# Designed miniproteins, single chains: the designs that were tried, part 103

Each design is a single chain, and the fold is of that chain. pLDDT is the mean over its residues in the fold that is shown.

## One batch from the design tools (miniprotein)

Design m3789
Fold by ESMFold2-Fast:
Structure m3789 (fold): chain A 77 residues (1-77)
Amino acid sequence: SEIEARGERGDPSDVLPLLGYLSSPDPEVREAAARALGRIGDPRAIGALEWLAAHDPDPRVREAAREALERIRKKLA
């Protein structure tokens, strides 16, 4: 998908569009966006991913957000 392709590119310019996708009504889109943000590893995504991991109604989206946070934290260490 376009969202997955953005994550694979690892381009920091894709961070803001991907943050927008985290607000999609479609849980599949939110899951893909969380994974893509994790692949990019940009700390600008941390706040949004922490909120999503705690509050998203879909458990797969929460899991994707937790995994993304772990990937970002490893890059910062």
Scores: mean pLDDT 84

Design m3790
Fold by ESMFold2-Fast:
Structure m3790 (fold): chain A 94 residues (1-94)
Amino acid sequence: MEKEKEEERKIEFTRKLLEASGDEELLKLLDELLKMPEISVEQRMKLIFLALMTGEPEWILKLVKEKGPEKAIKEALERFFERVEEIREELLRE
């Protein structure tokens, strides 16, 4: 009982957060990830957060379909850190 309620709560919270953003591509990513039985709740949450942080939900969905969730998470994290470094350098400039 508890685990099912926690999973449903996480999905509902994520859906509400994405609806509040108005981003149709993020909602599409969530719906597509929900159709993939190989993806755990934790992996879905990580992928959604990485899509928010990178601003590239369509690219993340493509990575999941081509390389699977673990490799998609790794590559999305690498891109996110590269973007953070670019922002850091720009903020430290004049």
Scores: mean pLDDT 73

Design m3791
Fold by ESMFold2-Fast:
Structure m3791 (fold): chain A 58 residues (1-58)
Amino acid sequence: GDELVEKLAKEIEKAMKNKDVKKLKEIERKADELHRRTGDPRFAALAALAAMSITVLK
């Protein structure tokens, strides 16, 4: 659902501000799992955003 999408998006923003690569990695895995379970493409987009955020912080 929409609530989980919004929550994960906010968690990515917070983790990026904190440069928390470990948290971004956890969010990436969680979003990928949610995408596989629900088929909702918004979770695939969130997983990609978390992965790109990790790359930017490296």
Scores: mean pLDDT 83

Design m3792
Fold by ESMFold2-Fast:
Structure m3792 (fold): chain A 83 residues (1-83)
Amino acid sequence: PKKEISEEEKEEVKKLIEEAKKAVEKAKKATENSKDVKIIQLIVAAEILVVAAETSLELGDAEAAKASAEAAKKLAEEAIERA
Protein backbone atom coordinates (compact mmCIF):
# COMPACT_ATOMS: atom_id res chain seq x y z
CA PRO A 1 0.00 0.00 0.00
CA LYS A 2 1.36 3.37 -1.11
CA LYS A 3 0.72 6.52 0.90
CA GLU A 4 -1.71 8.95 -0.72
CA ILE A 5 -0.02 12.24 -1.63
CA SER A 6 -1.84 15.47 -0.78
CA GLU A 7 -1.90 18.28 -3.36
CA GLU A 8 0.26 20.51 -1.12
CA GLU A 9 2.77 17.71 -0.49
CA LYS A 10 2.98 16.99 -4.24
CA GLU A 11 3.75 20.65 -5.00
CA GLU A 12 6.42 20.79 -2.28
CA VAL A 13 8.10 17.63 -3.58
CA LYS A 14 8.06 18.90 -7.18
CA LYS A 15 9.76 22.12 -6.06
CA LEU A 16 12.40 20.16 -4.12
CA ILE A 17 13.09 17.97 -7.16
CA GLU A 18 13.45 21.07 -9.38
CA GLU A 19 15.88 22.61 -6.85
CA ALA A 20 17.85 19.34 -6.73
CA LYS A 21 18.02 19.17 -10.55
CA LYS A 22 19.26 22.77 -10.67
CA ALA A 23 21.88 22.07 -7.99
CA VAL A 24 23.13 19.00 -9.89
CA GLU A 25 23.40 20.98 -13.15
CA LYS A 26 25.33 23.73 -11.34
CA ALA A 27 27.64 21.15 -9.73
CA LYS A 28 28.31 19.44 -13.08
CA LYS A 29 29.18 22.78 -14.65
CA ALA A 30 31.38 23.88 -11.71
CA THR A 31 33.27 20.54 -11.69
CA GLU A 32 33.36 19.77 -15.45
CA ASN A 33 37.18 20.02 -15.51
CA SER A 34 37.70 18.04 -12.28
CA LYS A 35 39.51 14.70 -12.37
CA ASP A 36 38.83 14.01 -8.67
CA VAL A 37 37.13 10.61 -8.44
CA LYS A 38 35.31 11.61 -5.24
CA ILE A 39 33.76 14.65 -6.93
CA ILE A 40 32.69 12.51 -9.90
CA GLN A 41 31.15 9.94 -7.53
CA LEU A 42 29.21 12.68 -5.69
CA ILE A 43 27.77 14.02 -8.97
CA VAL A 44 26.83 10.54 -10.23
CA ALA A 45 25.17 9.73 -6.89
CA ALA A 46 23.28 13.05 -6.98
CA GLU A 47 22.00 12.33 -10.52
CA ILE A 48 20.81 8.87 -9.43
CA LEU A 49 19.02 10.42 -6.43
CA VAL A 50 17.23 12.94 -8.68
CA VAL A 51 15.90 10.05 -10.80
CA ALA A 52 14.93 8.18 -7.62
CA ALA A 53 13.05 11.26 -6.33
CA GLU A 54 11.11 11.64 -9.61
CA THR A 55 10.27 7.93 -9.68
CA SER A 56 9.19 7.89 -6.02
CA LEU A 57 6.87 10.86 -6.61
CA GLU A 58 5.30 9.12 -9.64
CA LEU A 59 4.77 6.01 -7.51
CA GLY A 60 3.08 8.05 -4.75
CA ASP A 61 5.92 7.89 -2.21
CA ALA A 62 6.31 11.54 -1.23
CA GLU A 63 8.49 10.69 1.79
CA ALA A 64 11.04 8.81 -0.35
CA ALA A 65 10.86 11.51 -3.05
CA LYS A 66 11.62 14.28 -0.52
CA ALA A 67 14.49 12.32 1.05
CA SER A 68 16.06 11.57 -2.35
CA ALA A 69 15.70 15.16 -3.58
CA GLU A 70 17.26 16.58 -0.39
CA ALA A 71 20.10 14.05 -0.55
CA ALA A 72 20.77 14.89 -4.22
CA LYS A 73 20.97 18.61 -3.40
CA LYS A 74 23.39 18.00 -0.51
CA LEU A 75 25.68 15.78 -2.62
CA ALA A 76 25.69 18.35 -5.44
CA GLU A 77 26.62 21.12 -2.97
CA GLU A 78 29.38 18.91 -1.48
CA ALA A 79 30.80 18.34 -4.99
CA ILE A 80 30.97 22.12 -5.56
CA GLU A 81 32.69 22.65 -2.17
CA ARG A 82 35.29 19.97 -2.98
CA ALA A 83 36.08 21.56 -6.36
Scores: mean pLDDT 81

Design m3793
Fold by ESMFold2-Fast:
Structure m3793 (fold): chain A 85 residues (1-85)
Amino acid sequence: MMITVQATFKTPEAAEAFYRDVVARAESLGGLRAARVGEHSAMVSIEFTGSEEQAQALVDEFRALADSYGAVQVNISIGEEPVRK
C-alpha cells in the first residue's frame, strides 16, 4: 500500500525538519518512493507492506510528528498505487 504524507507549516525550518524526519523513517522502512519539500510544505510517499493496523500506527506517528512541528495543515492518505519495480 502507498502512504502519502503532506503537511504545511508556518516556517520553512519546521517544514524541512519534518521532511527530514519523515524521509529518514521511510528509508528505515525501505519504502521511500517520492519526497518533496517546499518553502512551507513537505510531501513524502512511502510504499508499505505491513498490515492495516501497522499502517494506521505509522499514520498516527506521522500526524504526531507534524503536530510537534506545529503543522497548520496535515493530509495523510493510504491507497493502493502501482509501484514501478
Scores: mean pLDDT 81

Design m3794
Fold by ESMFold2-Fast:
Structure m3794 (fold): chain A 80 residues (1-80)
Amino acid sequence: MEPARLVALRESLDGDTLTIVAELELPGGQRRVIVTDLNLKTGEVTTTTVTFDAAGNPLSVKTEKRKATREEVLAEVRAA
């Protein structure tokens, strides 16, 4: 398991879109930002993960799309 420390977690609802932003501190001073957008009308979930080095330079960007309910997204966030 990659040891990660949760630095910030934000949940916001704007119209039909639930956005969850998690900021993690990784070993070596790297940072990971995970943005999950759930469209409550369509059930479309878009997760974007960006990893930064200790100087703040982006190292990687990963985007995944799937279908889920709000409850499924929250259960996965709680299990992580």
Scores: mean pLDDT 76

Design m3795
Fold by ESMFold2-Fast:
Structure m3795 (fold): chain A 61 residues (1-61)
Amino acid sequence: SPYVKAGKGALKAGDYETAVAAFRKALEEDPDNKEAHRLLGEAYRKLGKVDEAEKWFEKAE
């Protein structure tokens, strides 16, 4: 997914809000994309939103 690639780039750049937006767009495209769920969890963890991150990691399993 182009959105997953964009989100990964944003994560590497430290643009965590941009990463969240990109991974949410990836999930609009494919709601069952486990990689996007996991990466969205990572982005939320980087933002310090630990409880939200855990929710998205659970969905990735």
Scores: mean pLDDT 84

Design m3796
Fold by ESMFold2-Fast:
Structure m3796 (fold): chain A 61 residues (1-61)
Amino acid sequence: KKAEAARAVAEDLREATERHIKKLRDQGLSSTPEKAKELEQRAERTKENTDKVVAALEAEI
């Protein structure tokens, strides 16, 4: 089923994004407060974008 392949790709994307977000947050902890906030916002946007891509992939099914 197409759903099976799409789900596997979506899962990989989520995992890669989660790892990237963790790195951004870790970098923020050793930066200035302003930069830390900016990195956190980037992490949030990255997660939101991945969620949207995953939803679009699942909607194609």
Scores: mean pLDDT 75

Design m3797
Fold by ESMFold2-Fast:
Structure m3797 (fold): chain A 56 residues (1-56)
Amino acid sequence: SDAERQALIDELKEKLVSNPTEASKLIFDARKQGMSPEEIGEMLQEAKALAARELG
């Protein structure tokens, strides 16, 4: 669902700021659960943009 996707983006953003190793694990787990590389890439791009706004 869109809500689940947004929750994962928000968690990725939090991990990118606080613990990059956990962000990598979250990406790995999403990949293992059947998410496409394209979808993961899109979500990671959104999470990075949100993290940049928080830091700048």
Scores: mean pLDDT 80

Design m3798
Fold by ESMFold2-Fast:
Structure m3798 (fold): chain A 100 residues (1-100)
Amino acid sequence: MKEAIAAQTTPQQRADLVAGIRGVGEKAIEALKEGNLREASVYSTALGVLATAAIVSGDQEGVREAAKAFREIAKVAEELGYTEDAESYRRMAEEFERLA
């Protein structure tokens, strides 16, 4: 769909995006464990933006890593009693799993 952009994406750029997705996901989990729901929301939003960038660039590994990150955030949120947030994160994981 974006042939020029996809053709210009290097293996290093894809690796950097995957690393960014992992890092942001880990920060969202840290914020949840600290009870900082506002910070967790900021990192979860950033994760969604990076996941969208992976979709647009055709980075299947990035899309899969984003789905995995949302699954882990959902699990931690559920364990901490944030049931509504956990359900939202689970839905995001399912959407990105479908797109991968």
Scores: mean pLDDT 81

Design m3799
Fold by ESMFold2-Fast:
Structure m3799 (fold): chain A 62 residues (1-62)
Amino acid sequence: SMEQAIQGLIDLGASEEAARRAVEAAEAGDVRTAYEHGMEGGSKGAAAAFGAWALAVREARA
């Protein structure tokens, strides 16, 4: 599931490094760090950070 979340963020325009850090932070429950890493590179990062948080929460509840 983590690799699928990372790929989803890359599809939203995040770099692989930013996507991986954002997803890992979100899965650890660190939403602030996920937002910071997801916002690397600008406005695309903001959407990616929100996506990482949403994906992690959805997967935890599934």
Scores: mean pLDDT 66

Design m3800
Fold by ESMFold2-Fast:
Structure m3800 (fold): chain A 56 residues (1-56)
Amino acid sequence: SAAEEAGRAAGERAARAGESVTLAGSKGDIAGHNAGGSSVVGGRAGAEAARELGAP
């Protein structure tokens, strides 16, 4: 979904910037909402993407 894709991209950006999984989830939540989808879906995707990239 658009929310999942936006959240994942936000999580990847957060991880590459050295940010935590928690912050990546928060940014994914915002990105998912802004994409016109679910904040929860965006947040989950953002946290997962950051975790996969080794974020703390």
Scores: mean pLDDT 87

Design m3801
Fold by ESMFold2-Fast:
Structure m3801 (fold): chain A 68 residues (1-68)
Amino acid sequence: MEEYLNKAREALKKGDYEKAIEYFEQALKVDPENPEAYRLLAAAYYSLGDRKKAFEYMKKAIELEQKK
């Protein structure tokens, strides 16, 4: 779990957004209700210029955080 999130954050830091998305998707496969993973996915998609996906994932993160 932490391994995928750590690899995803490292990829984001290096500007490898597509690789980061792959690792965050793997993290969400283990914990599908992790709001941090959705927030980081939103950041990656925003950096790639996919604002629609960025907004969608950010909305999902907020929804999960409001749920506790």
Scores: mean pLDDT 79

Design m3802
Fold by ESMFold2-Fast:
Structure m3802 (fold): chain A 78 residues (1-78)
Amino acid sequence: DKFQQIVQASTDLAEALEAGDQKKAQQAQQKLYSLVSPDVAQQLVELARKLADASRAGDYQAAKEYAQQIEQLAKQAS
């Protein structure tokens, strides 16, 4: 459950960043900081940003790799 919440918040953040929705991005970031330690939240935010950038560029291989890194970090933090 906590794992799924972390992955969902990270995905929501990446989608908001890709769309340029600053308000939704801030809400997703706040959710991450409520679920994990600040250092882990910062790592998830950076991975979500990289995922958004890769998706925007059409780099689906990089996007998949960043999504997998988010899942791995979420599992460690759960």
Scores: mean pLDDT 88

Design m3803
Fold by ESMFold2-Fast:
Structure m3803 (fold): chain A 64 residues (1-64)
Amino acid sequence: MKKVLLVVDKDKEKAEELAKELGEKYGYEPIALPGVSSEEAYKIAEELMKKGYEVEIVNGDLLR
């Protein structure tokens, strides 16, 4: 079973950095989604879960 981490953030560099850090630390395949809304990220996650992936979503804009 493959584990995928979707990281949304309005800042491309922050999204990519957070995705790499958390993906390596927790053993997820990181996907940075800069400029993607939480709603769009949930839609992507649902499609991946239908294919048998475990999916987690992190919103960098909410990490204050």
Scores: mean pLDDT 78

Design m3804
Fold by ESMFold2-Fast:
Structure m3804 (fold): chain A 75 residues (1-75)
Amino acid sequence: AEEAIRLLEEAKRALEEGDTERAAELAGKASVLAQKQGIEEAARLASEAGKLAWAGPQYRERAIELLEKAIETLK
């Protein structure tokens, strides 16, 4: 869980800085780690956040919300 949380926090910072490509990459890595740990809800939230980051800057706030929810699910 610790590594997945770290990646999601980095993804959130990347989105806040406007780096949508890095945010999507980090969210994708966190989703894979959450799946390996059996935390399916966190994996789903991280995957959806990454997709929204790729969809455009208008979805930034929603993507950040999903990243935060994924982090809380992993704690």
Scores: mean pLDDT 82

Design m3805
Fold by ESMFold2-Fast:
Structure m3805 (fold): chain A 79 residues (1-79)
Amino acid sequence: GMSKLEKAKKKVEELIEEIKASDLSESVRRGGITLLQLALKSKTAEEMAKDLRAVGEWLESQGDDKTAKKLKELAEELE
């Protein structure tokens, strides 16, 4: 079966596609996608959890509470 890290990376890929299809501003979509693509390069579950929390906090500050909540939940699963 897939590791927790591999499963989290698949969910992040799905969230990138959701952001691409969202009605968020172009700047928020571009920023969120870039940050999540950087998170996909994480080498450990701990590194990825930290990166996902940071992205979630940024998206929440931009008004994307839905994606922020999903990212916080993924980070908790990795810790």
Scores: mean pLDDT 85

Design m3806
Fold by ESMFold2-Fast:
Structure m3806 (fold): chain A 55 residues (1-55)
Amino acid sequence: SPLVERARADAEAMLAALERLGERFGLSPELREAARAGARALEEEWVRRAEEKLA
């Protein structure tokens, strides 16, 4: 589904933006890892819901 593909692309763009901000502002490695884990969990749930409702 195009919506599932877009959801994955948007999640990856968000993760990349978080990594850039973390580097720029010197966020701790622990906080960066927590942010990555949260973004991945959100991506998984977002894609799952899109597949269930829109595919």
Scores: mean pLDDT 74

Design m3807
Fold by ESMFold2-Fast:
Structure m3807 (fold): chain A 86 residues (1-86)
Amino acid sequence: APLSPKEVMERAVAAIREGIARNDLQAGLAEVEALIATLPSLEAVREMRNIAWAKAVEALLNNNLLEWEAYANVVDIATARIRELE
């Protein structure tokens, strides 16, 4: 079964966190790009981006800059994918 937008977002943010922890952000970014590419439609990518953006804002309001960075990276890659699919 295909992953839901929420499941893709959760795996994507975990990939960024792991990349940061290993001082290999480029590997994390590549994994996020591959994960987002599995989403079946423009609408699914938009849904995932909206979830990630809401989580990024929550992190910023809680002064959690590491979580903000993780979700912001996911939002940026999703935004690029949305432009590709439009």
Scores: mean pLDDT 86

Design m3808
Fold by ESMFold2-Fast:
Structure m3808 (fold): chain A 62 residues (1-62)
Amino acid sequence: VEELKENIIKAAITLAKAEGPDFAIESARAVTKALQAEGVFSPEEADEILKRAEEAVKEYAA
C-alpha cells in the first residue's frame, strides 16, 4: 500500500514536468479516487496522498 502511495506522488511529479501542475494534480486526484472506490485506500488515506502530491508538485513548480 505504501509503495502505491509513493508511485502516485512520483507520477504526479513526472506529469507536472510534461503537462504542467494543473494536469498532474487532476490525474493524481482521478487515480486516488478510483483506488478509494475500490477499497484500496480509506477516505483519510486518499486525502493524505492528495495533500502530499500537491506539495510535491508545488515544490517543482516554484
Scores: mean pLDDT 78

Design m3809
Fold by ESMFold2-Fast:
Structure m3809 (fold): chain A 55 residues (1-55)
Amino acid sequence: SRSEELRREGEEDRRASEELLEEASKLDPSSPRYASLYTAANILRVAADFNFELA
């Protein structure tokens, strides 16, 4: 069902966000790469929250 798809997508996005945050945590916070990973992680977190809300 669409609800099941949304929950699966949300879970995948949540895991991807967590992995990006773990990679960012290994970097200097002043680096451009840190900013990029943190931004990408936040986008995925928001997408996950939205998908869970719609499920």
Scores: mean pLDDT 81

Design m3810
Fold by ESMFold2-Fast:
Structure m3810 (fold): chain A 64 residues (1-64)
Amino acid sequence: SLEEDIDKILKEKGREKLTRAEAAKLLSKYTGLSYEEALKVVEENTDKPELTKEETIAIVEKYK
């Protein structure tokens, strides 16, 4: 699931938040958008350099 993929990244990287690139890769995986298109979507939805798990889920669910 999306939540399991996020938790795996956070645990493996020892971080609290995802980078925009990591969020874009997940968005690409779950929506079928290209990585480049997904990265633009992430950048349009947040001005923050890093996203929480909840913010990442909200963006993916919006574009599914």
Scores: mean pLDDT 86

Design m3811
Fold by ESMFold2-Fast:
Structure m3811 (fold): chain A 55 residues (1-55)
Amino acid sequence: SSIEREIELVEKAIKNGRDMLAKLQSNPKAPQERIERVQRSIDLLEENAKKLREE
């Protein structure tokens, strides 16, 4: 179904976001606002995945 495809894409985006966040957090020169922006994006994607899985 299209919902299954959407969940798969969102989960891949979450994985990519977490990988990016880990790299930023390991870099002491990374801007704090960049780290916070990436974390907020991950949080929104996780909320969307939760809603899709509730169907």
Scores: mean pLDDT 84

Design m3812
Fold by ESMFold2-Fast:
Structure m3812 (fold): chain A 67 residues (1-67)
Amino acid sequence: DLEALRQQAYDTAYRILTDAGVPPDQARALARQIADTAARLVAEGRLTPEQALEFARDSARAEGKRW
């Protein structure tokens, strides 16, 4: 279920971003972009769901370091 994957990726990315000190408005926008990209890559067969969640964690950590 791509919707469930998108939601899980969003929740994971948002947690990492807010833990890194990204303000809530920016964290929501970044988490949405990360989750949408993760879901798209799974839909295109480029990543497994497990790889997509790892992608979301790595992307959120990278974005968080910029803040």
Scores: mean pLDDT 89

Design m3813
Fold by ESMFold2-Fast:
Structure m3813 (fold): chain A 102 residues (1-102)
Amino acid sequence: AAPRPVELDVTVTYEAKSEEDADKIYELLKEFARKLQEIAAQTPGVLDFEVEIKKEGKTVTVRTRMRFASDEAAGAFFDAVRPLLLEFAEKVKPYVKRVTAE
């Protein structure tokens, strides 16, 4: 049988230190999501990649829905985006009070 597709549905919630900091997190997440979508479009075996970002007061919620053709395709995507993830983490750190993932 062909390798089973990998589906990931991840929600990350950012609690900002202030509403102004939430605005900065939201802008950084929009830029980051755009870069991730560009890499997803260029990575063979990424079948679906959807990002929804919602800002409400001091809270920014990101839901990412991903579908990959295989574990290897998922691994290749995450290897490609790792530098962007590290850059984003450093850029967002001053504005974040708490991060929750599920």
Scores: mean pLDDT 86

Design m3814
Fold by ESMFold2-Fast:
Structure m3814 (fold): chain A 93 residues (1-93)
Amino acid sequence: KPLSLEEAEQRVREVMDRLLAKATSPAEKEAIRRIGDAVVQILRDGFERGLSKEELLERVEFTVRAIADKYGLPDALRDELLEEIRRVVEEVF
């Protein structure tokens, strides 16, 4: 069954908490928190506007990469985070 917005937001928060436990620096933790907040806002906007799965995935990927680059998040953590959030978005549809 597709996830509700509330269920999707909760799943994103659970992903962020797991990645925060793996973060080794204040900059990595800040990047993960910023990504979590941004993804939740993208999901809220997407549900309100009726965005397609493809549009949501594109916005999530762009935003996660931009924040990861800005804060110097290691590629391994960025890629794990992208994979986990992509799975949440897939379960919304």
Scores: mean pLDDT 85

Design m3815
Fold by ESMFold2-Fast:
Structure m3815 (fold): chain A 78 residues (1-78)
Amino acid sequence: KEEAKKEIVELMDRAVDALRAGNYAEAETLFRKADELLEKSGLSPEDIREIARHFSRRLGEVLGDPEVEFRTRAEEAA
């Protein structure tokens, strides 16, 4: 499932780039595609947490929003 993990990370990185550009429609489409791929993949909880941490970090860089970091921390704890 290494290919699925790589594709999910790439989709999330592209979605963050779309957010930086102010293209919310494209970002939403990319996030939805990443979520669908994640749901269909048999990734372990560890892999999912790693992806979530990566995404939180990237969003934090773009938005500067501590709530994003709180939400991913809560997901790790749940």
Scores: mean pLDDT 69

Design m3817
Fold by ESMFold2-Fast:
Structure m3817 (fold): chain A 74 residues (1-74)
Amino acid sequence: MKEVEELVREARELVEKAREAFLQKDYEKALELATRALELLKKARELDPEMTPEERQILAEAEYLKLLAEEKLK
């Protein structure tokens, strides 16, 4: 579905920005961006429950960046 493809594209861009923020040691921004990516992927799954390999990869990266950023902020 075109809407799902757009949500996945936006989530990928947010994950890329989150990774960049993490490399810059802006852990609060990395957490915010990764969390936003996860919200978009959640909406995509509600519209289409079948997850492509690309969607699973983006989800895994967003979850990992969120976990790392949360650990750095403790």
Scores: mean pLDDT 83

Design m3818
Fold by ESMFold2-Fast:
Structure m3818 (fold): chain A 83 residues (1-83)
Amino acid sequence: SHLEEALRKAEEAARASKDPELAEAIVELTRKAAEAIAAGDKRKAAQYIAALGIVAAELSIRGEEEAAEYAREAMRHLTKAVE
């Protein structure tokens, strides 16, 4: 499912990240977005996906492009799961 793929990509992003706090944020935000989607809370899901986008941007600014791209893949799968 798209939710399973999103969580898998979030775990790949966390493993690629050099920052343990950013790694934790990626996994936690993806989990919260997945829970919101499963509950039918589209607004809450959108808020967590947006927060994940901020973390992906921060990874890119830090030069962690592999981690940033995995985080963006997680976001794409979450967005597909809402549709």
Scores: mean pLDDT 88

Design m3819
Fold by ESMFold2-Fast:
Structure m3819 (fold): chain A 70 residues (1-70)
Amino acid sequence: KEEYEKILAEMEKLRDELNALVDKYSKQIEEAKKTDPEKAKELLNQYREEVAKLLSKGKELYDKYMEILK
């Protein structure tokens, strides 16, 4: 069952990384909105792209977890 524990730990790490991304980009976007709205839109797009990468990695971990259960 060592593999299950590793996958759960990696999923928790991804959750922490997602929360860190939210905090980081929220601050940067708020700051950019005051001086450069175009930059704020670029940051929002980058944020969505980074979130999509983490979600994709989360799905890979979930698929691995489900495969181990078989």
Scores: mean pLDDT 80

Design m3820
Fold by ESMFold2-Fast:
Structure m3820 (fold): chain A 57 residues (1-57)
Amino acid sequence: EKEKIDKELEKALLEHIEEARKLLEKAGNKDGLELLDKAREIIETKGLEALREWQLK
């Protein structure tokens, strides 16, 4: 089901972001953390469609 798949992808992306955030925090990479937070906000505010457009472009 497309709807469920899209939600699964969103969940997976958010989990990926959380993992990357932990790694960047351990490394003290503040620039990376800020960029990651921005990507997370895009997903939360606009969802997968906005993120998908950025990937295509």
Scores: mean pLDDT 72

Design m3821
Fold by ESMFold2-Fast:
Structure m3821 (fold): chain A 58 residues (1-58)
Amino acid sequence: MEAGAAVTRALINMQKPETREEGLAEMAKNPEYGDLALKTLELVRAGDARQAEAARAA
């Protein structure tokens, strides 16, 4: 996949709640931003788990 196109797609996906994890996972492959992307992905997953649990309870 073309490097520039992959980064642009990852940034767009990160801006959408429904595709944020996908965008962060793609950015995690980037050697420059991978560490920050992985840490952010962990926080997003923790938040999503809490929201899913609350939604099931409602």
Scores: mean pLDDT 68

Design m3822
Fold by ESMFold2-Fast:
Structure m3822 (fold): chain A 60 residues (1-60)
Amino acid sequence: SADDYLKAGYVYYYEGRYAEAAEYFEKGLALMDPSKLKPETIEKLKELLKEAKRKAEEQA
């Protein structure tokens, strides 16, 4: 589910595995129904995805 992908993304992010975190956040966001979440939650997830991508690039 979208929630399972987002949870995996958070786990990878906090482990410093930013490439995997970005992949799972992106999958979770793609499967998510935005109408069921607060706009602030969606914005925080998008910012986390952006930061995960940035940090993954720094690790490459």
Scores: mean pLDDT 80

Design m3823
Fold by ESMFold2-Fast:
Structure m3823 (fold): chain A 80 residues (1-80)
Amino acid sequence: ISEEDELAANELAAFGIRAVPTPEGIKAAMAFTKALLDGNIEEAKKYAQKLVDLLRQAGKDSEAEAFEKRANELIERIKA
């Protein structure tokens, strides 16, 4: 993983934590970042989905859509 991809992963995780500042949200964001840094695409997708679900449960549908789009773009960039 490149330094730019690592920065993007950390920024996206910070966005998730700001949007869902709960223990479950923080845990999912940290697990998502770790999976991306490890190149574990399946685990990254799993934790991205958990964050999206947590955002939607909190009524933050716009943030959920934004996070999902950015997460998918980053995952595809790392996968390539």
Scores: mean pLDDT 82

Design m3824
Fold by ESMFold2-Fast:
Structure m3824 (fold): chain A 71 residues (1-71)
Amino acid sequence: GMEKLWEELERELPYVFATMAAVIARREAEQRGEPLDREAVRKEITDLLVKHLGVSPEEAERIAEEAVERL
């Protein structure tokens, strides 16, 4: 049913959010003509995942690092 699809989407949400946040950060850096501070972006994404999506700090760090590495 739709509930199963929703549960799967909820599990994927932190990854999608982190990926979008990393892409936005890269775009903003490019618009300013500045290099991307990958460490600062990774830390910010980690904090956002913990605060807004309730992801554990350890899992949030892994997800954020992967998102930044894929840029």
Scores: mean pLDDT 84

Design m3825
Fold by ESMFold2-Fast:
Structure m3825 (fold): chain A 80 residues (1-80)
Amino acid sequence: MTEEEKREIRREFSLELAKIGVEIQKLKDAGMSKEEIAQFRIKKLDELLKRYEERVTDPELLEEFKATIQTAKFLIQREL
């Protein structure tokens, strides 16, 4: 995997995280409960990570993505 490919994949991953954030805001605006929103966020984060684990061959980049998802899930769980 080239540095250019890694940069593009990081950009795609960040965009996917932003899309999840937008969907969560829509669910909040629609009156979904805090617990239901947390479960939905965790599910979407796990699905995102699984998809990138199948695509990403660079171990360092994959560990970066795992750390990002684990941190996000930890923060979600602390807010419950």
Scores: mean pLDDT 85

Design m3826
Fold by ESMFold2-Fast:
Structure m3826 (fold): chain A 60 residues (1-60)
Amino acid sequence: SMDDFVQEALDRGRAAPSLEAQKQYIGDLLHKAAISTDNDKRLALLKAAQAMYDWLRQQE
């Protein structure tokens, strides 16, 4: 499901070895969304990127 995809994407992003790697991961998600011709895939990638941004903002 889309929710499963977003959760998997969050788990991968959270596991990235540095803040720079996490930012690069968000950039990769946004790039994949921009070039996607599949509306469902685009939406899932955008939701994953937004969730990563929200998670990073909440980190202490």
Scores: mean pLDDT 84

